# Ledger of designs, part 114: designed miniproteins, single chains, continued (4)

Each design is a single chain, and the fold is of that chain. pLDDT is the mean over its residues in the fold that is shown.

## One batch from the design tools (miniprotein)

Design m15956
Fold by ESMFold2-Fast:
Structure m15956 (fold): chain A 104 residues (1-104)
Amino acid sequence: SVADAIAQLQALIAEAQALKAETTDPVIQRLLDQFIALLQRAIAHLQRTQDAALAAQLVALAQEALETIKEAIEALKKGDILKYIGLVIRTIGLLLDIERLLAS
């Protein structure tokens, strides 16, 4: 349901806020800030539209984006800079995908 999707997006925002407190990397902090802002916009959009199909797509992309950010944090901790860069680029792409869905 749309209500369940909103609850999932709220949980992802809380997890992103916790991750932001644990990182000192300015790139990851900026990606987490952008992620949180996009999910807040997504929740507001879903509250107005009640679009269940859009809700499912937004949750799936948000889950993938946050998982990719977590992988970027782990790559950075291990000193795998090339993997970190690739995951940052992938995260930017996923955030743009979320923004595109909200513009439709």
Scores: mean pLDDT 91

Design m15957
Fold by ESMFold2-Fast:
Structure m15957 (fold): chain A 86 residues (1-86)
Amino acid sequence: SSREKLKQLVALLEKLDTASPADQPGIIAQIDSLLSTEPEVYQRSILSGWALFSKRKPSEVIALLNQLKNVSDSIKEAAINAADRK
């Protein structure tokens, strides 16, 4: 269900906050695959929320967001702007 997919996305984003550089690409690929199937409103909300509240430095969050391939540039820019507001 969409609720189960949202829970999975949140869990993956939480893992991304503590993931080593070696594990980051695999987690990002999973997030990219799941998130790209969601409506754009949810993609924007989920990524911007994570970017704002992530424990990573803004520069690290931006680098991770830029690894997403199937999310539109507009949605990534919204999340990058949220990271900059930390």
Scores: mean pLDDT 84

Design m15958
Fold by ESMFold2-Fast:
Structure m15958 (fold): chain A 89 residues (1-89)
Amino acid sequence: ISEEAKEKLIKLVKEAAANPNITVEYTATTIVLTGDGTKEAEELLKEIEKAAKELPALKVERKGNTLTISSNGTAEGTEIIAEIRKALA
């Protein structure tokens, strides 16, 4: 796995958590980002979606203003989700 791609995704999710136009929620297996419908939130969600898709161990789903990132069921995917959660804590 690319350490650089993982670090980029973590950085972008932390930026989303600090952004008042985006709500970030997480569970043990999933990161959920919800935009408020602004163009600013939409562009950041697109950038996060693109970064997450660089990591094949992750499953990425976009529905309206909500971006869901989860493990693809592998240990590698679960470890990436755990690292993102650790960075948000």
Scores: mean pLDDT 83

Design m15959
Fold by ESMFold2-Fast:
Structure m15959 (fold): chain A 71 residues (1-71)
Amino acid sequence: KKEEIEKAKEDLMKVLEGEISDEEARELAEKYLKSPIKEVQIIGLQILALLNMATDPKKAEEYKKKIEELK
């Protein structure tokens, strides 16, 4: 449970640092959205928001709104 949350946070940091490709980050985020753990779902949405900020700002806003709804 806590281990899954920490792993998701590590992967988010790798996305922020450009260590993971956009394609790999997207697949990872989609996996996290299917998690039964709310905190892991939020991290998945954060990754998707980051990936879409430059290319699709409307989509990024939708993901940010979903994060608020899950809190």
Scores: mean pLDDT 79

Design m15960
Fold by ESMFold2-Fast:
Structure m15960 (fold): chain A 90 residues (1-90)
Amino acid sequence: PEARIRQLAEEVRRRLIEAGLSEETADQLAQSVEALMRGIVDGELTPEVLQASQTIGLTLGYLGGTDRDKFIAASEAINDALREALDIAS
């Protein structure tokens, strides 16, 4: 599962950069999505998972208020990765 989670996080980062997010923001979101995916696969709600969820929510909230196209692209990339993590967990 570890290699697949890392691959999915790298795919999220790539899609975010392709959508026009800065490398800094894409790195931060991809790292947070990786932590959340790991929590889903392991079935653990750690402080790291909660922090990752907050970071994702705040960043998406900011994008939703400032750039609709970036918000949609980021939401789709994150949702696709989380669906894959749920499939791994099942």
Scores: mean pLDDT 85

Design m15961
Fold by ESMFold2-Fast:
Structure m15961 (fold): chain A 73 residues (1-73)
Amino acid sequence: KEAEEFRKLAERYRALADASPNPEAQRHYREASELFEKAAEYYEKGNKKLARDYGIKGIAHVLRAVGLEVEAA
């Protein structure tokens, strides 16, 4: 269930945003979470192409956040 998977990703990265000691990484995790919520919404509407586009954007923000945490750790 694709929408459920994106909602789980949104929840996970929202939690990581709250736990991250790096304010810029927090911002990117929050943006990723919001993008994954949009991906779930578009899957529920049947628009799989937009859902995947938002999912990819979410992944990009996750990678930025992880990079920032590695540099700041």
Scores: mean pLDDT 82

Design m15962
Fold by ESMFold2-Fast:
Structure m15962 (fold): chain A 71 residues (1-71)
Amino acid sequence: SDAAALAHLQKLLDAHVAKGTSYGVGDEAKAIADQTLEEFRLATQTGDSSLFTKAVGLELRLIGLVLEAEL
């Protein structure tokens, strides 16, 4: 279900934000995570596939930010 997918995404984003916070990029990580969740939520509400693509791009950006901060 969309609700279960959103809950699962929230857990994954929260884990990345927690890790980013431990490396000093928590505020930036939180901002990207919040945008990712919002774009995904809008995509599920509208059925607009371009918003899913945007959400995926933001999630990859968040992962990249945290990995770079870990180095």
Scores: mean pLDDT 86

Design m15963
Fold by ESMFold2-Fast:
Structure m15963 (fold): chain A 76 residues (1-76)
Amino acid sequence: SAAEVQEELKEKAEKYGEEVLSDEEVMKKLQEIEEKYGKKMKEAAEAGDREKFIEVYTEMLKEVLKVIDEFVEKKK
């Protein structure tokens, strides 16, 4: 669910947030994801499509999580 992905992102933001914010490539990837999914979420919201909005939002959170996970793995 979106809530589960949000909780995992919150935990990782607390642990790695400063390192992520200091990495220009990671920040660029996160911004590109937010811009891409933000547009789709806005379109769904304007259409009143709650199901589509939640779907797009959940996929955005999963993509952000993947970028953070890949960043963390490269630091091991």
Scores: mean pLDDT 79

Design m15964
Fold by ESMFold2-Fast:
Structure m15964 (fold): chain A 63 residues (1-63)
Amino acid sequence: STLQDEVAGIFAAAGRHPEPAAIDYLVELVGDDLDRLRLETGKLIAYKGAADVTLDDVRRLVG
């Protein structure tokens, strides 16, 4: 979806490429609020530093 593309782009701009399942789940949890998706994506990047964001990270930090 367009929201998944936006989230993937934010991760890519930060030099990260999380698994598609992590991106899909983040979009499912947050919904179509693009500002909130940007905020939650930024939190995940900050929390994990240089490490890849996983589905488990999304579950722990967003759900």
Scores: mean pLDDT 81

Design m15965
Fold by ESMFold2-Fast:
Structure m15965 (fold): chain A 65 residues (1-65)
Amino acid sequence: AKELVEKLAEKYKDNPEAHLAALGILDALEAGADPRVAAEKAIEYAEKANLPEAAALARELLARF
């Protein structure tokens, strides 16, 4: 799970919204969060903050888990 998130963070490094979302998910995984739960929480936060690219990244990760 972490390797996939790290690859997406690097892929989207020029998109600050998606890049920060990937880093947030990676931090949650390093803290011992379940990958699916981390992705679901990221979607919820992104939608509340009206961050469509962050939400899209989190949905892509959830689909991979």
Scores: mean pLDDT 77

Design m15966
Fold by ESMFold2-Fast:
Structure m15966 (fold): chain A 89 residues (1-89)
Amino acid sequence: EKTEKNIEKLLKIYEDAGFVDLAEKLREMAKKHPEFKKILAKMYEDNIFLSKEDLEEIVELWEAGVDPSTLVERLKKIYEEKKKKIEEV
């Protein structure tokens, strides 16, 4: 329940930023892959947001048909890197 609400809030932020198509693809990915969904929810909770370039990279990997575990691993690395930068500033 909370995870679903957090993901929708995160996606709304990307939509409001003008990344409507990328947000819709992230919604589809989250629906198909629970682990990907959990990381997106954590990003919202920690106020960590993907750049346009990060969003495009993740979507390109998804459309290329890479394994879901690879998508989860890449998203985790982006999340941890951004979280570390916030803690260091």
Scores: mean pLDDT 79

Design m15967
Fold by ESMFold2-Fast:
Structure m15967 (fold): chain A 78 residues (1-78)
Amino acid sequence: MMVRVFLKGKSSKRIPTKEEVEEVVKSLGGELLSYKPLEDGFTAELILPEEKVEELYKELAKLTDGDLDLIMSWEPLK
């Protein structure tokens, strides 16, 4: 099942670029719908297979050198 994911991430070490987030999402079989940089983080909206949501967290944490405060919500795509 595909899900729509809404992310807000903060990091004191490194903020992922739009290109880095898009590459991760595509590698997991998804699509990045939007990306907005913030002063200390980013927001993103994307579509992803439900089983890949946990892997998305791990990959985004790697992009922030393990310093990621992540708020995530997702809903089934119909």
Scores: mean pLDDT 82

Design m15968
Fold by ESMFold2-Fast:
Parts: sequence; C-alpha cells; structure tokens
Structure m15968 (fold): chain A 85 residues (1-85)
Amino acid sequence: MVVKEEEVSREKLIELLEELKKKYPEFGSMIKESPEETINSLITMQISVPVSLEQFADKYKLDPNDPLVQEFYQMIVLEAERRLK
C-alpha cells in the first residue's frame, strides 16, 4: 500500500465528510469526533460489520440517491477493501 494514496484518499474523504455535514445538518449533529477519527471509525466498522449503501444512509440520515453520499460510501468501502489486502 502506497502512503501517498492513503493520504490522498483520507483528504478526499474528509472533504466529502465536511460537505455532507453542511448539506445534511442532522448528520453533522451526529458527528462528535474529529474528521480523521470519524473516517477511521467508519472504515473500521465497514471492515468489521459491512453495511449496504441503503443501511449506511439510513443510519446517518443521508440520501442514498445523492451522488455525494454514493461517492463517500464507495470510498469508505474501497479503503476498507484496501486495508484487508
């Protein structure tokens, strides 16, 4: 695993997280941890207890049809898969 790819993925995930927090205030109010801790927690949970896009969106009060939500979820899944290699 290349360190720079992990760093770029983390930065992009943080950007998407902040955009989603602004677009979905209820989701924003649910996030109590730092962005980095939140991203690590979400990736670790996806490794331990994989959830579908619909389940993820329902849990965090997001719209599963929103392209930003779909991109965020897909990046978390890809990072979880990358860590399992």
Scores: mean pLDDT 78

Design m15969
Fold by ESMFold2-Fast:
Order: C-alpha cells, then structure tokens, then sequence
Structure m15969 (fold): chain A 55 residues (1-55)
C-alpha cells in the first residue's frame, strides 16, 4: 500500500541519515498527517525530505 511504502521510505531515510529521535518522530508525524489529509505520495515524500534536510 502507499502507506506501507511511505513508512518504508521514511525508515530508510532515518537509517541513511542517522536521524535523531526527535527528527524521526517528526518524519512519522508528517507521514501520518499527510495520509490523514489525503496528500499525494509525492508531497509527503517532499515533506519528509525537508525534515531530513533540516536535521
């Protein structure tokens, strides 16, 4: 599912960039909120990348 793909993507980025616990929580919140609001997979991925870049 798109949800499973987004969580897998977020998990992989967290490992690759060694995100802090706080940044990892923010990434999870972005995925959950985006899915709830019906945002596109592309838009949710963009927001995840913004959190990673900020970290």
Amino acid sequence: SDEDELFAYASELAKKYNLSEEASKKVLQVVLTGIRNGESKEKIKEKIEEVVKES
Scores: mean pLDDT 80

Design m15970
Fold by ESMFold2-Fast:
Structure m15970 (fold): chain A 81 residues (1-81)
Amino acid sequence: MRDIILKMVAAMIVASEPGVDLDVAKDMLIDAINASPLPADVKQALIDAIRNAKSHDELVEAGRRAMRELDRTLRKLEELS
């Protein structure tokens, strides 16, 4: 759980850096999403949004959506504990 949050935060930091290659930032976000416990349909929608991002600002917005979905999923997992 902690490792997934840290991976997502690291990917978001990279996505927000205009000096980082856009494709490298996209790959880091996709890797973080694939490592997450998100449902397959949610992962696909987020990966599609990331692949279609044309700027770091669009990539950051896609990453914010991924963070919101991750938070929702983690809250559900806590309710089951």
Scores: mean pLDDT 80

Design m15971
Fold by ESMFold2-Fast:
Structure m15971 (fold): chain A 71 residues (1-71)
Amino acid sequence: SSTNPYLTAKTAEKNGDYRTAADGYEVIADGAQKEGDLQLASQYYQKAGDMYEKAGDTQKAQQMYQKAQQL
């Protein structure tokens, strides 16, 4: 069974598992960037950053925000 990154991230976010949600949103953003969907990639890097911040990972959050701004 293939993992659905969007469903996994949304479920984790709803459950307060911000680290898993952040990792999932980063996977979605990386996939969007690889496919050339820079708007979608930017949106999900920002969302991953927000989730990393909620998880207490400020360094990873800043990396995600930087990626979003570079697209």
Scores: mean pLDDT 87

Design m15972
Fold by ESMFold2-Fast:
Structure m15972 (fold): chain A 74 residues (1-74)
Amino acid sequence: SEAFRALLEAYREALLAHARYLAETDPETAREQVEDMVRHVENELKARYPEEADAIRAAAEETLREAEAIIEAA
């Protein structure tokens, strides 16, 4: 649904903002911290919306790839 896509996008933007902040403040642990955050959000959303598990997993994977690119570019 459009509403669910918007929800995933809101979480993605928040996680990418964390990646940008951690790349500046804690670069040595930024990747591990962001991965933990992404996995935590993924697990919480899958528990709440199990019918959307595949979409949640795909969004988490994309978010993690973008976060890693941000951290590596810093």
Scores: mean pLDDT 87

Design m15973
Fold by ESMFold2-Fast:
Structure m15973 (fold): chain A 83 residues (1-83)
Amino acid sequence: MSLEEVIRYTASVLRYIGLQFFVDLAKSRRAELSPEQQALVDKLEELIRKADEALKKGEYEEFEKLVDEGIELEQELLRQLAA
């Protein structure tokens, strides 16, 4: 693995850890979320599960794409919560 690949992979893993933390916080406050917001949390949790599977298979490009999709869902939920 090249130094550039290691740096890129590390950045994706840090984002993935952040998404896990965010989902745990959202789940702890689930009763305060609308049904639509709860559905977004459930989708994000499923994406995290798929990202973990991709990581275990060494599918790093797929892992990066799933993490990026998770960040988009996080941003959507944050927009709804800020409104």
Scores: mean pLDDT 83

Design m15974
Fold by ESMFold2-Fast:
Structure m15974 (fold): chain A 89 residues (1-89)
Amino acid sequence: SEKLEEKQKELEELVKELEALVAQLKATADPEMQAILDHLLETVRQDVKELLDLANDPSVPEEKKLELLEAAIKSLQGLIAALKALLAA
């Protein structure tokens, strides 16, 4: 339970970091790139919402919830790293 709450919090914090990065990238982006960034952020928000809903589903084993949250965290960390590289260029 505590480990599940910790992973949920980490995922939520990564979404906040992504929101800040998208805002920075949009400040210098053309309208086409702004639309792509908005769509990317909305897609991530929807996927995270669905995953957090799944994390509260009593029919799903806790071990599988943790595996899914850990996979999502790693994927989001990778996306954030890629966007940071774009911002630095």
Scores: mean pLDDT 87

Design m15975
Fold by ESMFold2-Fast:
Structure m15975 (fold): chain A 60 residues (1-60)
Amino acid sequence: SVTYLDAYSIARFLSLGRDGIVTPEQLREAAKLLGVELPDSQLVPMTVEEAARLLAKALE
């Protein structure tokens, strides 16, 4: 979906310089940019693909 591609692009951008790992801080910023809220329990280090799926799900 277009939503997944947008989330993937943001997650990938924020992971630059961290070997494709999105940090909790970067995940919080990505969620803020997309206008969604993520519970603290989901703010853990994850891959770009995992972050993109999580953010896309939050946009539903």
Scores: mean pLDDT 75

Design m15976
Fold by ESMFold2-Fast:
Structure m15976 (fold): chain A 101 residues (1-101)
Amino acid sequence: EAARVEELVARAEALTPAEVAAFRAEVEARAVGATPEEERALAAEVEPLVLALLAAALRRAGYTPAEAVEVLEQLKADTLPEETRARLAAALREIHAELAA
């Protein structure tokens, strides 16, 4: 569990701004006019990258790998506290800004 979080963080840290920009452009293009089924398929393709970015954001917000596992389980169960969600969103915006530079 903790080892998987470390692996996800390493994947996110290996991402280049160019790779993120290309991926975003592809997702935006595929989302235009997508059916609900196509949107679900796209979401499934995006999930590994989203998990990697979430793990990196949790590391940045000061969570340990064990705490990150708990937060990811709370996200999956839709039981994540609003304060934790806001902190995670702030860290994600910071990572996004770095990858956009």
Scores: mean pLDDT 76

Design m15977
Fold by ESMFold2-Fast:
Structure m15977 (fold): chain A 84 residues (1-84)
Amino acid sequence: SQAQIEALLKEADRLLALSDAKSAEALAKRRATNEAAEELKKIDEKAGEEFKAKGTEEARKLLVEGAGYGVLAISKVVQALVLS
């Protein structure tokens, strides 16, 4: 039905917004981590490298969460296409 198609597309839009938000968080985390790591390396090179590695891993996890929402959004669009 039209109502089912509209509900699926609305849910897809919501999931895409969550995907975009997680991607933005990942980018911000990576930038902040790189800046802080460069300053820390001037005092303690090893601590700076460890900080960068940890922050990079945290940013990667945020990207994976965002990708998950993106895949779910595609699933909702495909369901809407089957109903149309």
Scores: mean pLDDT 91

Design m15978
Fold by ESMFold2-Fast:
Structure m15978 (fold): chain A 65 residues (1-65)
Amino acid sequence: SIEGELAVGLADIVLWVMGLKGRAEFEGDTIRVRMEGKKEDIEKAKEVLKKTAEGFGFKLEVEEV
């Protein structure tokens, strides 16, 4: 869906802006994001991504590498 594509694009932008390595994927109703970086940066990214996912009505799953 367009909403899923936009949500993944926004997640990728968040990772890039915060200098985190990772990848975002969309499956069904869930945004899955894998992240590698400093704990503080990951926690900030999770907060932004959670609000983004909630705005689209999607679930968020985060995997820390």
Scores: mean pLDDT 81

Design m15979
Fold by ESMFold2-Fast:
Structure m15979 (fold): chain A 101 residues (1-101)
Amino acid sequence: SPVEEMKKLLEKAQSLIDEAEAEVDRIERDFASGRLTPEQLRARIAEVRRRLTEAGELIVKIFEMAKKLNNPELMEKAIELARRLQEIGDRVDALEAAVDS
């Protein structure tokens, strides 16, 4: 069904966000422990930003499809994923600011 297809897309978006969050956790630890140079940190931030962009595109698609299906549960889940994406993005912005000293 279209609802089951949207739930699978939500699972994919959830997985991408979970992977991005785990990578940000690793970057934060490695940078704080002196394992990363500013250049290495910037490179890893760029990879995370690429994944966050992909997740954001999926979230927009899921929200639009949920809206067309008049499914408030799926709309709420897409909004919750968007909040997590924003929180991870804020952490990435903080890491990028740390490179500037």
Scores: mean pLDDT 86

Design m15980
Fold by ESMFold2-Fast:
Structure m15980 (fold): chain A 91 residues (1-91)
Amino acid sequence: NPQQKLEQLLNSLSDDDAAFLSRALEKLSSESEGDLKEYAKGLLKLLKQTHPNAKGSGNKDSVIQTLQNFLLENPDFPLLPVFQALLEVLE
């Protein structure tokens, strides 16, 4: 179930890393169009619901590693293009 895997991924993040990822998703949403923008907005909403008290600088390398590991374990994940675009924004 892709939704359960996504929820597990988001719950594995610290509040600090969730705050960092939220800023990256806001940037991706502002710089993208169409489906990618809508998926980035949806993921941002879910992340904020999972981490309502998220604050801090977070760690870029930790977030990148977490996303890369998730994609390696889930190569057919439906939001793969969103995560790939997010990694490009972060690198």
Scores: mean pLDDT 82

Design m15981
Fold by ESMFold2-Fast:
Structure m15981 (fold): chain A 86 residues (1-86)
Amino acid sequence: YDQLVRPGPLLREVLERVGLTAPVLTLGEILAGVYEYAEKQKLIDGKTGRVDASGTLLGELLGVDEFSVSDEELIREALLRHSTLV
């Protein structure tokens, strides 16, 4: 993804926790940051790739309690919902 986006407040809060503080980022950079956040918070089941996001900032961002790390379309849609295209 070469698409540039400006993260909204909720997405920015997630990205800042993984050191991504630039005002404009590629969608690929944001996706990588979201996965790093999930790993740091120990939300990922290493056997299934399932993420338990219930009660977390990530769950609030995605609007779901559970998702798969391979569910890129769900993640992409949520990132775009919380971003402005540049």
Scores: mean pLDDT 78

Design m15982
Fold by ESMFold2-Fast:
Structure m15982 (fold): chain A 98 residues (1-98)
Amino acid sequence: MLKELAEKAKRALREGDEKKALEYVLRMGRLALENPSEEAVKLLVEVAEEAERQGFLEVAAFAYRIASEVARKLGKDELAEELLKRAIELYQEALKKK
């Protein structure tokens, strides 16, 4: 199910549907935080990278932030910090473009 949501999120991003992509990332985040796994972090990062490629910086930042929270729940504090820093940088970049 999580992998299917990731594929749907990436499709929405490629189609330019930012709102639909955010809805899928929210669903992924809920499931990933309830059942933390390394696969969940990987899938969230893949969606964040697709969002960056398509120029949807707010979606990318949100996906990295959730991935950071999941990584922290897994005890991967260093990875969590790196992902959170990337999310903050992308949020700051997105705000400058508005």
Scores: mean pLDDT 87

Design m15983
Fold by ESMFold2-Fast:
Structure m15983 (fold): chain A 84 residues (1-84)
Amino acid sequence: SLEEVRKELIEFVKKAVEEGKYGVASATSGPLAPGSMHAADAAVKALREKGIPAVGKSIETDLGATVTAIGRPDGSLQVTVLEL
């Protein structure tokens, strides 16, 4: 379900922040990944340009939605759902 995908992303991002592992969780290293990874890559890059470490991950779901989660060291978490 979409709720389960959201929960998985939140838990992943929280764990990565707690472990100090910052960066985009992407299948590729380098320029913006195609598809659902664009939002996470752009957000993490923008925060890093301001000197703020961040971690992000996006998942494209079989429910016709892309879910993106972005976490920062201050404990803030942003979750975005983009419906097709």
Scores: mean pLDDT 62

Design m15984
Fold by ESMFold2-Fast:
Structure m15984 (fold): chain A 94 residues (1-94)
Amino acid sequence: SLKEKLKEILEKNEKFKSLIDTLEEFLKDEEKIKKVSDGQLAGLLKTLTSFLESSGLEISDEEILELGEKLKDAIFQPQKEVDPNAKKKLLELI
């Protein structure tokens, strides 16, 4: 599963763990999350799942940097279609 793959990468890569921990803290911050649209949350979910589907278990610093940039872009370029369960799916994945 993508969740098991994520866990394996997190155990091997502290920089990746730091990025995902930052995302989890953001998603759990009720004051910040109230200001985020369903389209932005759907963008974050799509970005993370696409990365996990395409990546190996060993990821480079460049791949982590690229993921961080894509996650940031998802906040500024929200998806046109919304998934009202995107927050729940993100928290269940992480």
Scores: mean pLDDT 80

Design m15985
Fold by ESMFold2-Fast:
Structure m15985 (fold): chain A 70 residues (1-70)
Amino acid sequence: SELDEALKKLDELYKKAEERIEAGEDFNKVIKEMDEELSKLLEKIKNPEVKKEIAEKYHEKKNELEDKYL
């Protein structure tokens, strides 16, 4: 489904961001680039409900990264 494909891409985006932070890259730089990749992902989603769910899950993942690394 479109949701499953988008969730998989979001999960990969999150894992890559976490790996970059753990490797010592600047947190703010990684988050900025993650925001840019999310924007590209959202542009490809046709279903408005899927788009909303992906955006909400992304904000949850950003909060998790802040809790873990800040």
Scores: mean pLDDT 84

Design m15986
Fold by ESMFold2-Fast:
Structure m15986 (fold): chain A 65 residues (1-65)
Amino acid sequence: SAEEQLKNLLKSGRVDLASVLFTQLYGEKFKLDYKTSRQLIEDFLNQKPHKYSKDLVALLQSLLS
């Protein structure tokens, strides 16, 4: 699923690709898909915020805004 792909990209540190996929899910899918993707990013940030660079964390936080 697209949500599983987003989760895997976040886990691999591919925040650049995760942001593209998140934008695509928001643009092409219904609002529910956007909420699901947003929740996955929030859960990821809560679990391991200190493992990634400040720039990558800032990019993920910007996707939640």
Scores: mean pLDDT 60

Design m15987
Fold by ESMFold2-Fast:
Structure m15987 (fold): chain A 99 residues (1-99)
Amino acid sequence: MIEPLSEKEKAIVKTMLYLYNRDPNKKFSNKEIADAAEKYYGVKVSPKEVSEIKRKVKERLEKGEYEGLGLLNLYEALELAKFLELEDVVKKLEEELAK
């Protein structure tokens, strides 16, 4: 069993999903994600901390380890993979959701 993300890390995941749903065609910087996390979730993070959290999330998505990321379903996992530009993960999740 994989350890779930901390409350702070889950808030960053929620921030990324929020930003993707607001503007799915925009590429957001780590600073923009940090600023949005403080504004919408009251969580103070540096752009460097956002980079580290993104790295952890990418590793889990690439391994198919969706548990503990704070996601509701595989559709949110797909949105998160699209936000993080994980092309291979996107293809795999689209195939799983098409069944």
Scores: mean pLDDT 84

Design m15988
Fold by ESMFold2-Fast:
Structure m15988 (fold): chain A 100 residues (1-100)
Amino acid sequence: SLEDLERLLEELEKLLEEIKKSKEITQEQLDRAVQLATAFLIEAQREFPELDPALVAEGWRLVDELANTDVSKTPKEEIIEKLERLLEVLRRLLEQARAL
């Protein structure tokens, strides 16, 4: 499932690139990003219990914030900043998993 984590991260990175290139962000795009990040965190915790619990908690906090975000009421730039922070957390978790 290390390969599954890498795949999920790659898909989220591709989605963020698409969001950045688009004039607007859609709720469907944000919901998809939340789904990918949620799948990553569930998989990571199941397979790699030695991961930094504080970093995992930060990942879940960002997912929860994004899951409760309405794209029609939130600036695109703010959503992108949170998604980039989430990606940084997931990349750090993946690096920790690879070192185990």
Scores: mean pLDDT 89

Design m15989
Fold by ESMFold2-Fast:
Structure m15989 (fold): chain A 81 residues (1-81)
Amino acid sequence: KAEEIAETVVKAVVPLLEAGETDPAALRATILVALHEAGLPVERHERVAAAVMDAIAAGLAAGASPEEIGERIREAVIAHA
């Protein structure tokens, strides 16, 4: 379900943000692995990954905490998965 997929992505990405990772390629690779592990169909991976990357970029630009960015990620996954 979308909420379970969202939790998988949040658990994979938020620790990287806490460690100061901001490289889009590294974050995108982590998102794609998390979506695959969560069992999201491959045809949805690009759409959901793009939405999650947009949420991360917006959060970073706003100076949001990793926890706040995690909530934005959850919203993006639920909306697009």
Scores: mean pLDDT 86

Design m15990
Fold by ESMFold2-Fast:
Structure m15990 (fold): chain A 98 residues (1-98)
Amino acid sequence: SPVDEEIERAEKLAKDGITELENLVKEAEKYSPEYAKEVQKILDEARKRANEAIDEMRKNKDLSPEEARTLLGYVQAVIDRAIGEAKKLLEKAKKENE
């Protein structure tokens, strides 16, 4: 169904985004354990919010395709925001260790 396709897209976005955030934690650890902990908190919050949205999509049997697209957009925004913030922290960690 169109809803199942949007759930699959949301799950892929979350999986790929969390993997990128895990890599950003590892990179931050090379420069600063303190910044790595901040990136880890961003990862943990993004994982929680993305999983909550995906769980809502899966549990709501009356979910319309338009509502599913809205929740997919929310997952995308959560992941994009988290990656952007994590990258800024990594650049700050790099500059402070020049």
Scores: mean pLDDT 89

